# Designed miniproteins, single chains, continued (5): the designs that were tried, part 87

Each design is a single chain, and the fold is of that chain. pLDDT is the mean over its residues in the fold that is shown.

## One batch from the design tools (miniprotein)

Design m19017
Fold by ESMFold2-Fast:
Structure m19017 (fold): chain A 92 residues (1-92)
Amino acid sequence: GAARLEEEIAHERKYTEAALERARKNGAGEERLERHRLMGEIHLKRLERLIREQPDADAAVQQAELEELKELAEKLKSLNLEEQRKLTEEFV
């Protein structure tokens, strides 16, 4: 739930800061340090978005997409059967 995502965000902030400190200690250049900062910020923003989004809405969207894919698959099977019948009739 949301509480777990909040803990994850807190952990990721600490992890990013520790990673930056480790990189500095190992003599990493400014370009590498900037990359670590950007990657951490992008990941944090993604986690923050997950807290704001409704999990039930995402599940409903995924279910609707699966149902549409199932209908398309059945329609494709029907179309293939009809084309096969037309080809058979054309040779008679």
Scores: mean pLDDT 63

Design m19018
Fold by ESMFold2-Fast:
Structure m19018 (fold): chain A 112 residues (1-112)
Amino acid sequence: MKLLEEYIEEGKKLKKETIEEIEKIYKEYEEKLDEEHRKELEELVKSIKKAIEAGDFEVAHLAAAVALSIAKREVKKNPDNESTKTLLEAVLKILDVIQKAIDKVNAKIAAK
């Protein structure tokens, strides 16, 4: 019973900390983006938050990875567009935060 309660509380803490880090990244970058890219980042953050709240870190990672692929293509098409480069940086930071959360979950599983 105590071990299950500890896992539930650690899971809640990890979800909260991961969402807070992602929201911090969004706030840092939102003012540097044009309207279109700001909306794209907002929708990505909403999708990621929903997945994390459901415990689906792999789904959150997939959403960020797809967004990264799109941002990389846009940078290649418009290499002088600072907003697209800024979006790429934001998505890379979000992907790193999600990957670190997945690594923490996997470390707990491996330690057992």
Scores: mean pLDDT 82

Design m19019
Fold by ESMFold2-Fast:
Structure m19019 (fold): chain A 85 residues (1-85)
Amino acid sequence: MKETVSEILDLTTKAQRLMINNKNPDPEEMRKIALEIVGLASKLLPESKVTEYRERILKAIEEGDFNEALMILQDITSEVLKAYM
């Protein structure tokens, strides 16, 4: 459990760095990181909540709204931290 939370935090930090260092991040790279975070979150959060986050973040990435995608990833991280505590 502690390792999974740490992995989610590291991946969220990686996504944030991609947004800061690259004005036009690769949508496929963002999708890969997002799906990896969602997959890890599925170990800690209810399936219904994980499905909702997955659909919302994939839609944001498809629409090119990477700021929305990053906000959704931060929401996932917040929910994971609450569930772990």
Scores: mean pLDDT 78

Design m19020
Fold by ESMFold2-Fast:
Structure m19020 (fold): chain A 78 residues (1-78)
Amino acid sequence: SAEEIAADPAYHGAIARLLLEMKAPGVGPETVRALLAGELPTDPARRRAALFAAGLLQANGVEPRPDDRARAEALLAA
């Protein structure tokens, strides 16, 4: 499920990358850094955005990649 993907730290790089690529409303650098540190957002709006991204990864059969975290960090630094 989207909740299972969102709870799995292996997917947090992919979730963070997708949120940054989408320019998800209400998702800032603090939310992305927390995700990369293994923490799911607790506030309802940002948690919903993370679950939406997880759902997209599930629907498209996207598996986490080793470079997802590095790409998310590069997008965050740009």
Scores: mean pLDDT 81

Design m19021
Fold by ESMFold2-Fast:
Structure m19021 (fold): chain A 80 residues (1-80)
Amino acid sequence: MAERKREVLQRAADIASEATRLAVEAYKEGNEDLYKKAIELAKRATQLITRIRQATPEEVDELMREIDKLEAEIKKLKES
């Protein structure tokens, strides 16, 4: 349980970092739509980090599915 929680926490942190970096790049290029989407993803990832830290073992599996969704969303934004 602790190991799985640590893995999910690290994945959420990685998404938050990637989304923040994408937001900075979008801001520099004047892409307001990409900036807003990237900031929203960074906020969602940060909120998930807090939820994961407070999560029970049963909740960790559900939160892992939410992390999978965020990873898919950030990947699509980066490939756009």
Scores: mean pLDDT 81

Design m19022
Fold by ESMFold2-Fast:
Structure m19022 (fold): chain A 82 residues (1-82)
Amino acid sequence: GEKTFKVTGLDADGKVVAEVELELPSEVTLEHIREGLEESAKIDGNKVVSAEIDGDTLTLTFDKPIPFAGKKVTRVVITLVS
């Protein structure tokens, strides 16, 4: 089975600039997503400056803007939908 996550990208001014749905295997947790994104940022010479999980929502803030859905974002919000 799969889980659906909504991924929202925010720019440096805190505006929502992109939103994407992502399907992942049902075994994937928000903690796994957090760990993967922190490692990916580190490999790219970036870093996650803040990461928090509150219920079904993971919020990550990056030190440097990242490309997301054709936009540049400094924060992503990942919410479990179903």
Scores: mean pLDDT 85

Design m19023
Fold by ESMFold2-Fast:
Structure m19023 (fold): chain A 62 residues (1-62)
Amino acid sequence: MDSKKAREAVEEVEKKHGKEAGEAAEKAITGLMAGMSREQAREIILKGGASEEDAEKVLEAV
């Protein structure tokens, strides 16, 4: 995982969808590093308010 790329993806989500969406994206990335499935991570990002396209970009950054 490129930590800089992951951080930039979280910042983009926060800018587009707000702080809750950014926090959800960060939580999803941390979960993926700890062995969470991509499906669970996607659900967390979407529940935070991000779009499906931005959720995919976050998952791709990991």
Scores: mean pLDDT 80

Design m19024
Fold by ESMFold2-Fast:
Structure m19024 (fold): chain A 87 residues (1-87)
Amino acid sequence: GARARALALQAELAARLGEALGKEVAANVYDMSRAAAELAERRGRPELGRELIAAIEKAGDALAAGDYEAAVEALEKALAVLDELEA
């Protein structure tokens, strides 16, 4: 179901941010947003950092509201922005 997919995508996003930074990143809005900001600064791409953080915050809001379909869309967008940031 959409809830399980949203939680799996959130865990994937946290894991990928952690791999990129060489440290553990917890699968929550606060820790993932801080990791996104740090990674964007290291890459010299603050605009992508802002887009990634906005997608993470949107996913968190959707998860808090129980809107798992919207959370999936936001997390898929976050992963796409991360792919661009890592390119």
Scores: mean pLDDT 91

Design m19025
Fold by ESMFold2-Fast:
Structure m19025 (fold): chain A 58 residues (1-58)
Amino acid sequence: RRRELEEELRRAVEEAEPITEEINARIAAGEKIPKELLEKEIELSMRILSLAVELTVS
């Protein structure tokens, strides 16, 4: 179980990285950030937080 949570956390972080990179690139270029990208970032951040909490209390 703990190993599965660690794997899920790693995958969630890996999925979040390209989205965070794209958002940062758009900010640096002065471009408008699409609402869909912001929503994806929030969803992934919430999932990462949830998995990290489960790992801490497990």
Scores: mean pLDDT 79

Design m19026
Fold by ESMFold2-Fast:
Structure m19026 (fold): chain A 57 residues (1-57)
Amino acid sequence: GPAERERLLEEAERLGVRGVVLGDLALLQKAHDLATQAGDERMAAGLRAAIERIRAE
């Protein structure tokens, strides 16, 4: 439901921010999975781009 989707997106945002700051691929992957589960394609795409940038370094 809407409350479940909102909860998933809030958690994805928290993990995504931490993953970017720390360069932590595991956090970014978890954030990506949650964003995908929530159906937020824009957030999922942004997280995938962040993962690819860190992997390229």
Scores: mean pLDDT 86

Design m19027
Fold by ESMFold2-Fast:
Structure m19027 (fold): chain A 99 residues (1-99)
Amino acid sequence: SATTNRAQQLLREAEITIGVAALLIGVARWLLSRGIPLGDALRAHMRAQIDTLQAQIAEIQELLKDPSLPQDLKDQARRLIEEAQRIIDEIEEILRRDS
């Protein structure tokens, strides 16, 4: 169905965003561990990742309201929301440490 296809695409896009954000977290932690400030460009990119993840969480939450969505996709969606929120919290902590 169109709903299932859209859900699969959105969940795939969210997984990619989470993966990219995790790599940026790794880079930021490495820089801070060496006493190197993140710099304005990386800070801006990390803030943009928070905005993107928050938007994706909102879209996924809207998909979860559809009763026709298969249970396996609902379970995947809930897992990705939890993972995305954890990544947001980690980025916010990194940005506080760099301040």
Scores: mean pLDDT 90

Design m19028
Fold by ESMFold2-Fast:
Structure m19028 (fold): chain A 83 residues (1-83)
Amino acid sequence: SEKRAQEAIELLRGLVRNPGLLSGESPEVALARFLAEGQALLQQVIDLMRQENASQEFIDKTEAELQALIAEGEARYRAALAA
């Protein structure tokens, strides 16, 4: 669970830094994809941590970190769209 949580955090940090625009993808489509993938990843990680009996404190910390990264990514995409 700790390894999967760390892998998810690293993956999401990578997406925030390098949005991963697919060839010909618009910023609006990229934002929608990022939000969908970010939320799916968050849910997957939290469900796995609960299934593996991770502490509630560790689950809460991981959820907060993933939510913060999703919010940062969303803000960056929206700022780019507004420019």
Scores: mean pLDDT 77

Design m19029
Fold by ESMFold2-Fast:
Structure m19029 (fold): chain A 78 residues (1-78)
Amino acid sequence: DFKEKLFEEAEKEIKALLEAAPALTDEEKKKYFKKYSDQLKRDLKAAKSKKTQQQIAEAAVKQVKELIEMKKAGIKPK
């Protein structure tokens, strides 16, 4: 299904981004991967249109990129 493929691709990208982030500990990488993966799964389940599903997947990846940049800057994410 389109939604399952979007989830798998976004989850894979999120995992790669977190694993490549030197500012994160292994514990933080595992914690954030679970947090964002679980959130993405819930958000995609609630979305009915392919356009909304794609926007949700893109937003999840963007949130992880922003988290990594905040950590590099010494800012604590909420």
Scores: mean pLDDT 80

Design m19030
Fold by ESMFold2-Fast:
Structure m19030 (fold): chain A 74 residues (1-74)
Amino acid sequence: MHTTEVVWQKREQLPSGHTIVQVVVKVDGKYYAIVVVLSPDGRPLRLETSEPVDSEEEARKQAEEMGEKVKQEL
């Protein structure tokens, strides 16, 4: 069951043609940071999810930290 609410999103296209999508979702009162890496062809290459946290601000920080780590590996 998807009781998911998207509360924050950031999308960044890299010079390599990869796209990084950072999302914060609220599920059952908890916040999750999700980072998706899309290839230049639009195919999902990676999906990273944080542990649940109690605040949107904490989840945003996790999303940004995960996104920066993924950028360094591309």
Scores: mean pLDDT 79

Design m19031
Fold by ESMFold2-Fast:
Structure m19031 (fold): chain A 65 residues (1-65)
Amino acid sequence: MEKVVVVYGADPELVEELLKKLAEKYNAKGIALPGASLEEAEELAKELREKGYRVELVDVDLLLA
């Protein structure tokens, strides 16, 4: 299964920076959702999982806590 990393959070710059680092680390495709909530990110993850992708969700706001 192809792996997709979905990075979301309120800070667009942090979302883009973290997406780049995680995509390189996992050698996986990345999707940035700047300004998205957990609910919105989970909806996208559900769609991707239904298509046969393995999805990892990363909340940048939680990583700063």
Scores: mean pLDDT 76

Design m19032
Fold by ESMFold2-Fast:
Structure m19032 (fold): chain A 120 residues (1-120)
Amino acid sequence: LLERAIELAELALEYAKAGDRERAARAAREAVGLIGTLAREALERARAAGLPPEELARLEEVLGRAVEAAGELARRIERGENAEEAAEALKELGRALAALAEDPAALGRVEEAVERAERL
């Protein structure tokens, strides 16, 4: 899942550089879809592990922001606006979410990735 999301973010950047907005948009949106799946998997694992309601509420908020940020990054790549930085931020969101699914301690990394994306 993560490897494919990274590959799609890189393909979206290459298409954007070539001026192919339609292929850039398609690849970027597919990457966002996979990032959404990673976020859902992280939340499901946290619920299954029995995290307290307050921690689940915070996690759900951060994951919602991550998915929203990924969508905005995809639009920037599609438009060629800071496309290289947007593609790197999108890949880091994917990596941070995959790490979170394995270790709840990675939540801080997801928050940092979201803040970086929101500043673009």
Scores: mean pLDDT 86

Design m19033
Fold by ESMFold2-Fast:
Parts: C-alpha cells; structure tokens; sequence
Structure m19033 (fold): chain A 65 residues (1-65)
C-alpha cells in the first residue's frame, strides 16, 4: 500500500484539499496531512519521517496555486 504524507505550511485547509484529490487519484493509498507553522519545521519533519519510514512518499507544500 502506497503511503503519502502531505506537510503543509500555509494552513490545514489546503492540506485537506490536496489529500482529498490524492485519495481520489490513488484510492488504495494511505494519505495523511500535517500542518506545520513554517517551511523549516516541515523540512525537519519530512527528514525525520523519511529516516524512520523510507518507503513513505512525502510532499512538502509551501503554497498552493
């Protein structure tokens, strides 16, 4: 099962919309969203998750169009 983590720095609402779209595109994937207050915190979280769960696809979103 594909695991996708979305890290959002601009607010939870944008992360939820992206998670919904990814879940529609990949219905068998486990998709989680996390909102963090800064890009630096998002990068730190992404690095830690990738170290512990290397098979997880991580998407860092600093802004949505």
Amino acid sequence: MKKILIIETAGVERALELAKELKAKYPDAFVQGVAVPSVEEGKALAKEIKQIFPDTEIILVDSLP
Scores: mean pLDDT 71

Design m19034
Fold by ESMFold2-Fast:
Structure m19034 (fold): chain A 97 residues (1-97)
Amino acid sequence: SEIDTFEKVLDQLQQISDMIQNKSSRQDILAQLNQIKDLLDSQPKKTPSLQLVLQMVDNLIKIVQDENSSYLEIEMQVGAAIVGVSSLLVVEKRLAS
């Protein structure tokens, strides 16, 4: 279900937040973000909510690839994505009820 997908994305974004705090390489962070993107791309139905989450992940990939971005900026943007996905997950759970 989309709820299960968003819960997995949220867990993976939280893992990425930990990686940033532990000063993991940009390459390792990108590998984890690409795993999230692959999970989302594998979904047979591209709902508007799923497309928004894909856009958030694509934006994170671009920021991490930008050598001018600081780890603080990356951390802030990952935090914003966690809030965004959490908000969509709450809405999807309410609509499924």
Scores: mean pLDDT 87

Design m19035
Fold by ESMFold2-Fast:
Structure m19035 (fold): chain A 80 residues (1-80)
Amino acid sequence: SEEELKELFILLAERAAELMAQESDVPKEVLQDFLEELKKLSPKEAVEKFKEFLEKHRDLLKEDLLEDLEETIEHFEKTL
């Protein structure tokens, strides 16, 4: 269901934000604002916002982390 997909996506996004907080220079406030915004969007809109966020902050993300996050979001998008 759409509700289940949204719940799964938020869990994924929360884990991604935790990893970015630990392994990147993205400020905690930026990550918190990002998560709060995603919770207000549909699953499809949230996927697009997540992709935009990764692209915008790519210079602050380690290559391995960026690749893992991009792969995870692509797999989720395929489920929509």
Scores: mean pLDDT 82

Design m19036
Fold by ESMFold2-Fast:
Structure m19036 (fold): chain A 107 residues (1-107)
Amino acid sequence: TTVTVSGPTVVKEGGTAVLTPTASGGTVSAFNWLLVRPGQAPEGVVVMSSTRGAGVSPRFSGSMSGNTGTLTITNVTLADTGVYVGEAVDSEGNVHRGEGITLTVVP
């Protein structure tokens, strides 16, 4: 199973970012999203497709349909800049990690 992520790499502050993971070669039960910032441990911003991580802003939301997920970030701030890693979870609980996509928020 392979996970690819599409979405904008640059968004304006106050705008909306939509990142779309697609899994191929297998069926997925859920998508997880990790945010990696310089000097910090990876943060689970959305898990099991729609559950926000602890302390994560309600501006972050997730959904899925078939083998395609969505991470939506509304009213983006400069602090949302980082590497977003999509993970697909298959029906057996195996995690398939995609490559990171760098999101840059500009004023």
Scores: mean pLDDT 77

Design m19037
Fold by ESMFold2-Fast:
Structure m19037 (fold): chain A 67 residues (1-67)
Amino acid sequence: MEEDIERLKEAVEYAKNGDKGKAYQILAALLREGSKVPKEKIAQIAEYLDLGDFEKAEKIIEELRNE
C-alpha cells in the first residue's frame, strides 16, 4: 500500500509539472502490475489529473493512505 501511495503522489507531481504523459504512465503501471489501491480510485485520480484538479487527486490519495 505505502509504495503504491508514493507512486500515486509521484504521478500527481509529474502532472503538476505539466508532464501528464509520465503521470498517466505511472497510473497505467499500477493498474497493470496490480496494487492494493482499488482500480476505481486510480481511475478517479487519473480523471482529476486530466481536469487539472490536483487538490482532489491528492485528497483521494491521502484518504487511501489513512484507510
Scores: mean pLDDT 80

Design m19038
Fold by ESMFold2-Fast:
Structure m19038 (fold): chain A 86 residues (1-86)
Amino acid sequence: SLEDQAQALILQAQKVIARLLEEAERALKQGDVDRARELLDKAVEISREVMRLQRLMRDPSTSDAQLQAAIAALQAKIAEAEALLA
């Protein structure tokens, strides 16, 4: 279902956030404050999209179009994070 897709994506997003935080800590240990900030900002952006998607999933009045848009927004942020981590 669309809700199952959303839940799977949230779990994927949480793993990406963990990777961003680990790489931010690595950057800080190396003295790369700018890189650490970039990684932390991306973790915040993904967390915001996860929270938005979770709120939509809890609301029984949420349309399929709203869920699809939120899924697409989270997928886009995950893709940006994967590019940043490459």
Scores: mean pLDDT 91

Design m19039
Fold by ESMFold2-Fast:
Structure m19039 (fold): chain A 77 residues (1-77)
Amino acid sequence: MERGLLEAEVALSLAIMAAYLEGDKETADLVAQAADALLRAGDYERAAELLRKAIEVGSPLAAKAARKALEAVEALR
């Protein structure tokens, strides 16, 4: 459980970094909100919804990283 949560946190951080590298502040903000929903609120469904939106609107690298983060979040029960 805790190991999977750390893997999700790393994937979320990489997605935020990818978005900033592409100058995509909107997608970076969406992924940061997903991280907040997951890590502070324990709201896995809200985190997944925000990541699905990040995949839809994100720049190519950010969308790819957000998809990986979504896979990690969905693996958490």
Scores: mean pLDDT 82

Design m19040
Fold by ESMFold2-Fast:
Structure m19040 (fold): chain A 55 residues (1-55)
Amino acid sequence: MTVEEALARIRERFGDTAAGRTAAADIERHGDQLSSEQLERALAQLEEAKAAGRA
């Protein structure tokens, strides 16, 4: 996964959430230091946080 792909997915699915905006800002600032695995994990954490937020 690339930084551009991660940002596109976060914006599409989580653009209106505080967590999504924070994750996007972090990836924009440190994207060159993040591995593909770290980018996938960040997206997975956002999906879990969104699901858990309604529990």
Scores: mean pLDDT 75

Design m19041
Fold by ESMFold2-Fast:
Structure m19041 (fold): chain A 93 residues (1-93)
Amino acid sequence: TRAEELMDAYLELRGTRETGRPVTAEEVLRELAKRTGVPEEEVRRKLLAFFEEFLANLDEYIAAEPDPEHRAILREIKAADPREQAEIILEQA
């Protein structure tokens, strides 16, 4: 889907270190806005909506996750404040 494509592109750009300088979430959102022709605020809104949908189904993802290390991370996300959960995912992505 479009949201999944934006998420994949976001993760790829966050992982790219061409000059050895850390790339911030804001810089990645700006670059995605450039590439897609979509305003930065709209890109951020779509990614947050995707994360909110993920968080709404978090218990199902925890139950389906076979890796205990990944399951522990999902439980930590669940324990955080709802607003902070979405922001943590965006900043850590």
Scores: mean pLDDT 65

Design m19042
Fold by ESMFold2-Fast:
Structure m19042 (fold): chain A 66 residues (1-66)
Amino acid sequence: MKKINEALAEKLKEDPNPSISEVEEILVSLGLPREVVAEAVRELQAYDPNPSAGMIALKALALAEK
């Protein structure tokens, strides 16, 4: 959890609007399954075409814990 939060915080400092693909690559590099991250993005995009990095991370972590 801390590593994911640090990587996202660094990305948001350099680029406050990271692309969805950049967020996916960060989360996958931190150990989350690609399928879980893709599922989180897909579910969030049903409600918001540009979900925040934080929302993607929280959704992916919730799906991975299940």
Scores: mean pLDDT 71

Design m19043
Fold by ESMFold2-Fast:
Structure m19043 (fold): chain A 76 residues (1-76)
Amino acid sequence: GFGLGSLYPKALKLMKTDEKFREEVLKIIEKYNNGELSIYEAGKELGKLLGYSDEQQLRIGVDVIFGQVLQAVNSL
């Protein structure tokens, strides 16, 4: 992807079109809400689901992308 702006739209599309991706994201959100994962750790798990293994890219704003996905899910 071409930076942060492409990750959030990709995640939202998969949340609408891929039931398995949605289930896995909801599990990450549950672990975050229970205090089992920090926002950074939850973001890294989301990045893995999106197919990103580049740790440098995952560290750049992954917490922001997760925060945006969390707000979108809470609006459902």
Scores: mean pLDDT 71

Design m19044
Fold by ESMFold2-Fast:
Structure m19044 (fold): chain A 82 residues (1-82)
Amino acid sequence: MEKVLVVIGEEGAKEGLKLLPEVDEVIGAGKAGEKVARKAEEMGIKSRVFKNGGDAQREAQRLAKEGKHVILVVNGTRVELS
């Protein structure tokens, strides 16, 4: 099952970075999200950056409903969506 990390906000980069070895894709929005997405790209992990947190959160919900394992980190708070 494909595992996706979604990191949103100005805080929470540390939490997102810890999860990188366990995920197949990263979606980022905001300062923390962009930082985690850039590190994912350096590690060869597929990454996407969204312009705002709302779009990234909607994408996270969509992927979870499609049966992907999604971990959402919003300003340092971790939530499993699937």
Scores: mean pLDDT 85

Design m19045
Fold by ESMFold2-Fast:
Structure m19045 (fold): chain A 79 residues (1-79)
Amino acid sequence: AMPEAVVKILEAIRASDLPEETKVALYHRLQEALDAHGGDLAAAVASLTGLSRAEARRLLKDPEATVARLAEAYFAQRA
């Protein structure tokens, strides 16, 4: 079963106004980062955003802000 914190981020991506292409990309990147970090969501988000693990842990208290930061990092990497 997925941890509750991961489910909340996936729900926030689904509920966001982001294009479907971007949502699919964020799901894929988050899954890869979770796999690379042994399911550690804070470490996964830190790796995707450039934040420290402690900063990512604070960000994760706000799922919408987490999704916005993940999208920002994704768009910056595409440019």
Scores: mean pLDDT 84

Design m19046
Fold by ESMFold2-Fast:
Structure m19046 (fold): chain A 98 residues (1-98)
Amino acid sequence: ALEELKAKLEKKYQTKGGVAAILYPKEKLVEKGVPVEEVENMNWAELMFKYSIAKLEEKGEDPLVIESNRLLLKAVETPDLKEAGKLIREAVELHRKS
C-alpha cells in the first residue's frame, strides 16, 4: 500500500525531489485510512485540503477550524461557482467563530 504508492509517485513524477510536495500529503492520507486508489486520483487542490484537514485533526485543532477547511474542500470539488462561493462564505464564518 504505502510502499506501492511511493514507488508509483517516484515513477510518475520522474524525480524524487519533484515528488516530495505530493508524496508526504499522500502518505499521510493513506496512514489515515484513505484507499491508495482514491489518493492516486486526487487533484492537487483536493489533495492539499484533505492533507490539511488530516493534520489539523491529528493536532486536535478547534472543530470549527476543521469544519471550515472541510467546507473549502467541498468548494474546490463543486463545479457550480455560486455554490462554491456560498461554501467559501460559510467556511470564513466558521473560522471567525473559532
Scores: mean pLDDT 70

Design m19047
Fold by ESMFold2-Fast:
Order: structure tokens, then C-alpha cells, then sequence
Structure m19047 (fold): chain A 77 residues (1-77)
């Protein structure tokens, strides 16, 4: 519980730092959704709900990464 909460807090901090430096509105939207889900997981006392919210957050983090990669490829030409 304690170490898991610390990991969630660290991930939230990392994503907030990325969001502060991100200028693409689509990538920002996915990062904001991930942060919100991780904050809900941190506030939850139900381990099943925490796991579900964490999995959902990871999907939005992955979407942000893929959108940034797509934008890089689209701008490369």
C-alpha cells in the first residue's frame, strides 16, 4: 500500500512535468486524462479499483507517446 502510493505519486509528478513542457493539445489531453486517473487511483481505498484505474492511466500514457511519435513522423518531411 505505502510503496504503491509512492509509485503513484512519482508517476503523477513525472506526467505533470511532461505536461508542463508539452505544447501539442492532443498529447496534453491524453496526459491530463492519465494524471486524473492516477489521482483517482491514489484517492481510492479499493485495491481492485486502484488496479483498474492504473491500467486505464497506462493506456492514456501509451496514447500520448504514440501521438507524439506520429507528430514527429508527420513533421519530419
Amino acid sequence: AMSRDQLLQQEIATLQDLLARETDPAVRAELQRAIALLQQALASTDPAEQRALFREAVLYESRATLLEMKAYLDRRT
Scores: mean pLDDT 83

Design m19048
Fold by ESMFold2-Fast:
Structure m19048 (fold): chain A 88 residues (1-88)
Amino acid sequence: GALVAQVEKLVKEGLQLAREGRYKEALKKFKEALDLLVTAGKISIEEAIGLMLRVVGAITQDRFLGDRAGALAEIEAVGKEIIELAKK
C-alpha cells in the first residue's frame, strides 16, 4: 500500500487505543508510524523523537494533571501532523 495509507492506519489505531486509555499500545502504534516516516526519508530521527515526546507529554497531562480531554486533543493533533508529514 501507499505510505500515506499505512501511516493513516497506524495513527487511527493509535488514536483508538488512546481513547480507550491503552496508552502503552497507542505509543507503539505512533512509534511504528514515525519509524515508517523516518525510513521513507520524510522526517529526521530528531523530528520523530519530538513528536513521540509530545505524545508522552499528553499522557503525563492525563495521568498527573487529570486533563484527559486535553491529552486526547494533543494526541489527535500529533496524529494529524504525522499523517500530513506522510503526504509530503
Scores: mean pLDDT 89

Design m19049
Fold by ESMFold2-Fast:
Structure m19049 (fold): chain A 82 residues (1-82)
Amino acid sequence: MEKLKEELKEKAIKYVKETSKTINEKEIEKGLKLGEKLVEEKPDEISPEFIKEEIDKLLEEGRDVNEVFAAGAFLKEYLEYK
């Protein structure tokens, strides 16, 4: 489980760095922690629709783009692994 979480984090970080013009490592870490928490609390609810709704919700709340993209990328990588 620990090794899987680390691999998901590495893939999510790579995605954020490739897609974002401004990198904020602290906000990326917040997004990764949020993604990890959602996987721990609701592992069977993670779906493409769930990921989209969570991203939309975070953006509506005015959260940092790096946090939102990191959370979304982590959840997407988890879904692809499953």
Scores: mean pLDDT 79

Design m19050
Fold by ESMFold2-Fast:
Structure m19050 (fold): chain A 56 residues (1-56)
Amino acid sequence: LRQAVLDESYRLIREAPSLVEGVRRAWELAESSPLSPSEKASIVTAAALRVIGDEL
């Protein structure tokens, strides 16, 4: 579950028209998951950093 939410969050951020919009969509996905608040924050942060790293 955690890995699946991370992978989908990464796709949502990458496909969004802006980083802010992507993070918002990823957070909505994370909020719908049964993960803890700290895991939700960790996943969204990790997905955003992965997208930033891909743009090097």
Scores: mean pLDDT 76

Design m19051
Fold by ESMFold2-Fast:
Structure m19051 (fold): chain A 69 residues (1-69)
Amino acid sequence: SSTKRLLERMIELIKEQTDENIAMAELAIAVLLTVGDLTPEQAEQLLDYLRKRDFDGAIALLNELLKEL
């Protein structure tokens, strides 16, 4: 699905840890929240992980979301 591909792409963007790639991951979070594929709580948790540079936490949550698809 398009959602699965976007979540997988977000993981790869976060792994590279550049400011540009983190900004692209944040944009993807906003898109997924808008279409209802993320809850507001899941979106806020992902953004919190990215803001505090807890990339392992962000990736773990994205992998959990992938298992539910």
Scores: mean pLDDT 85

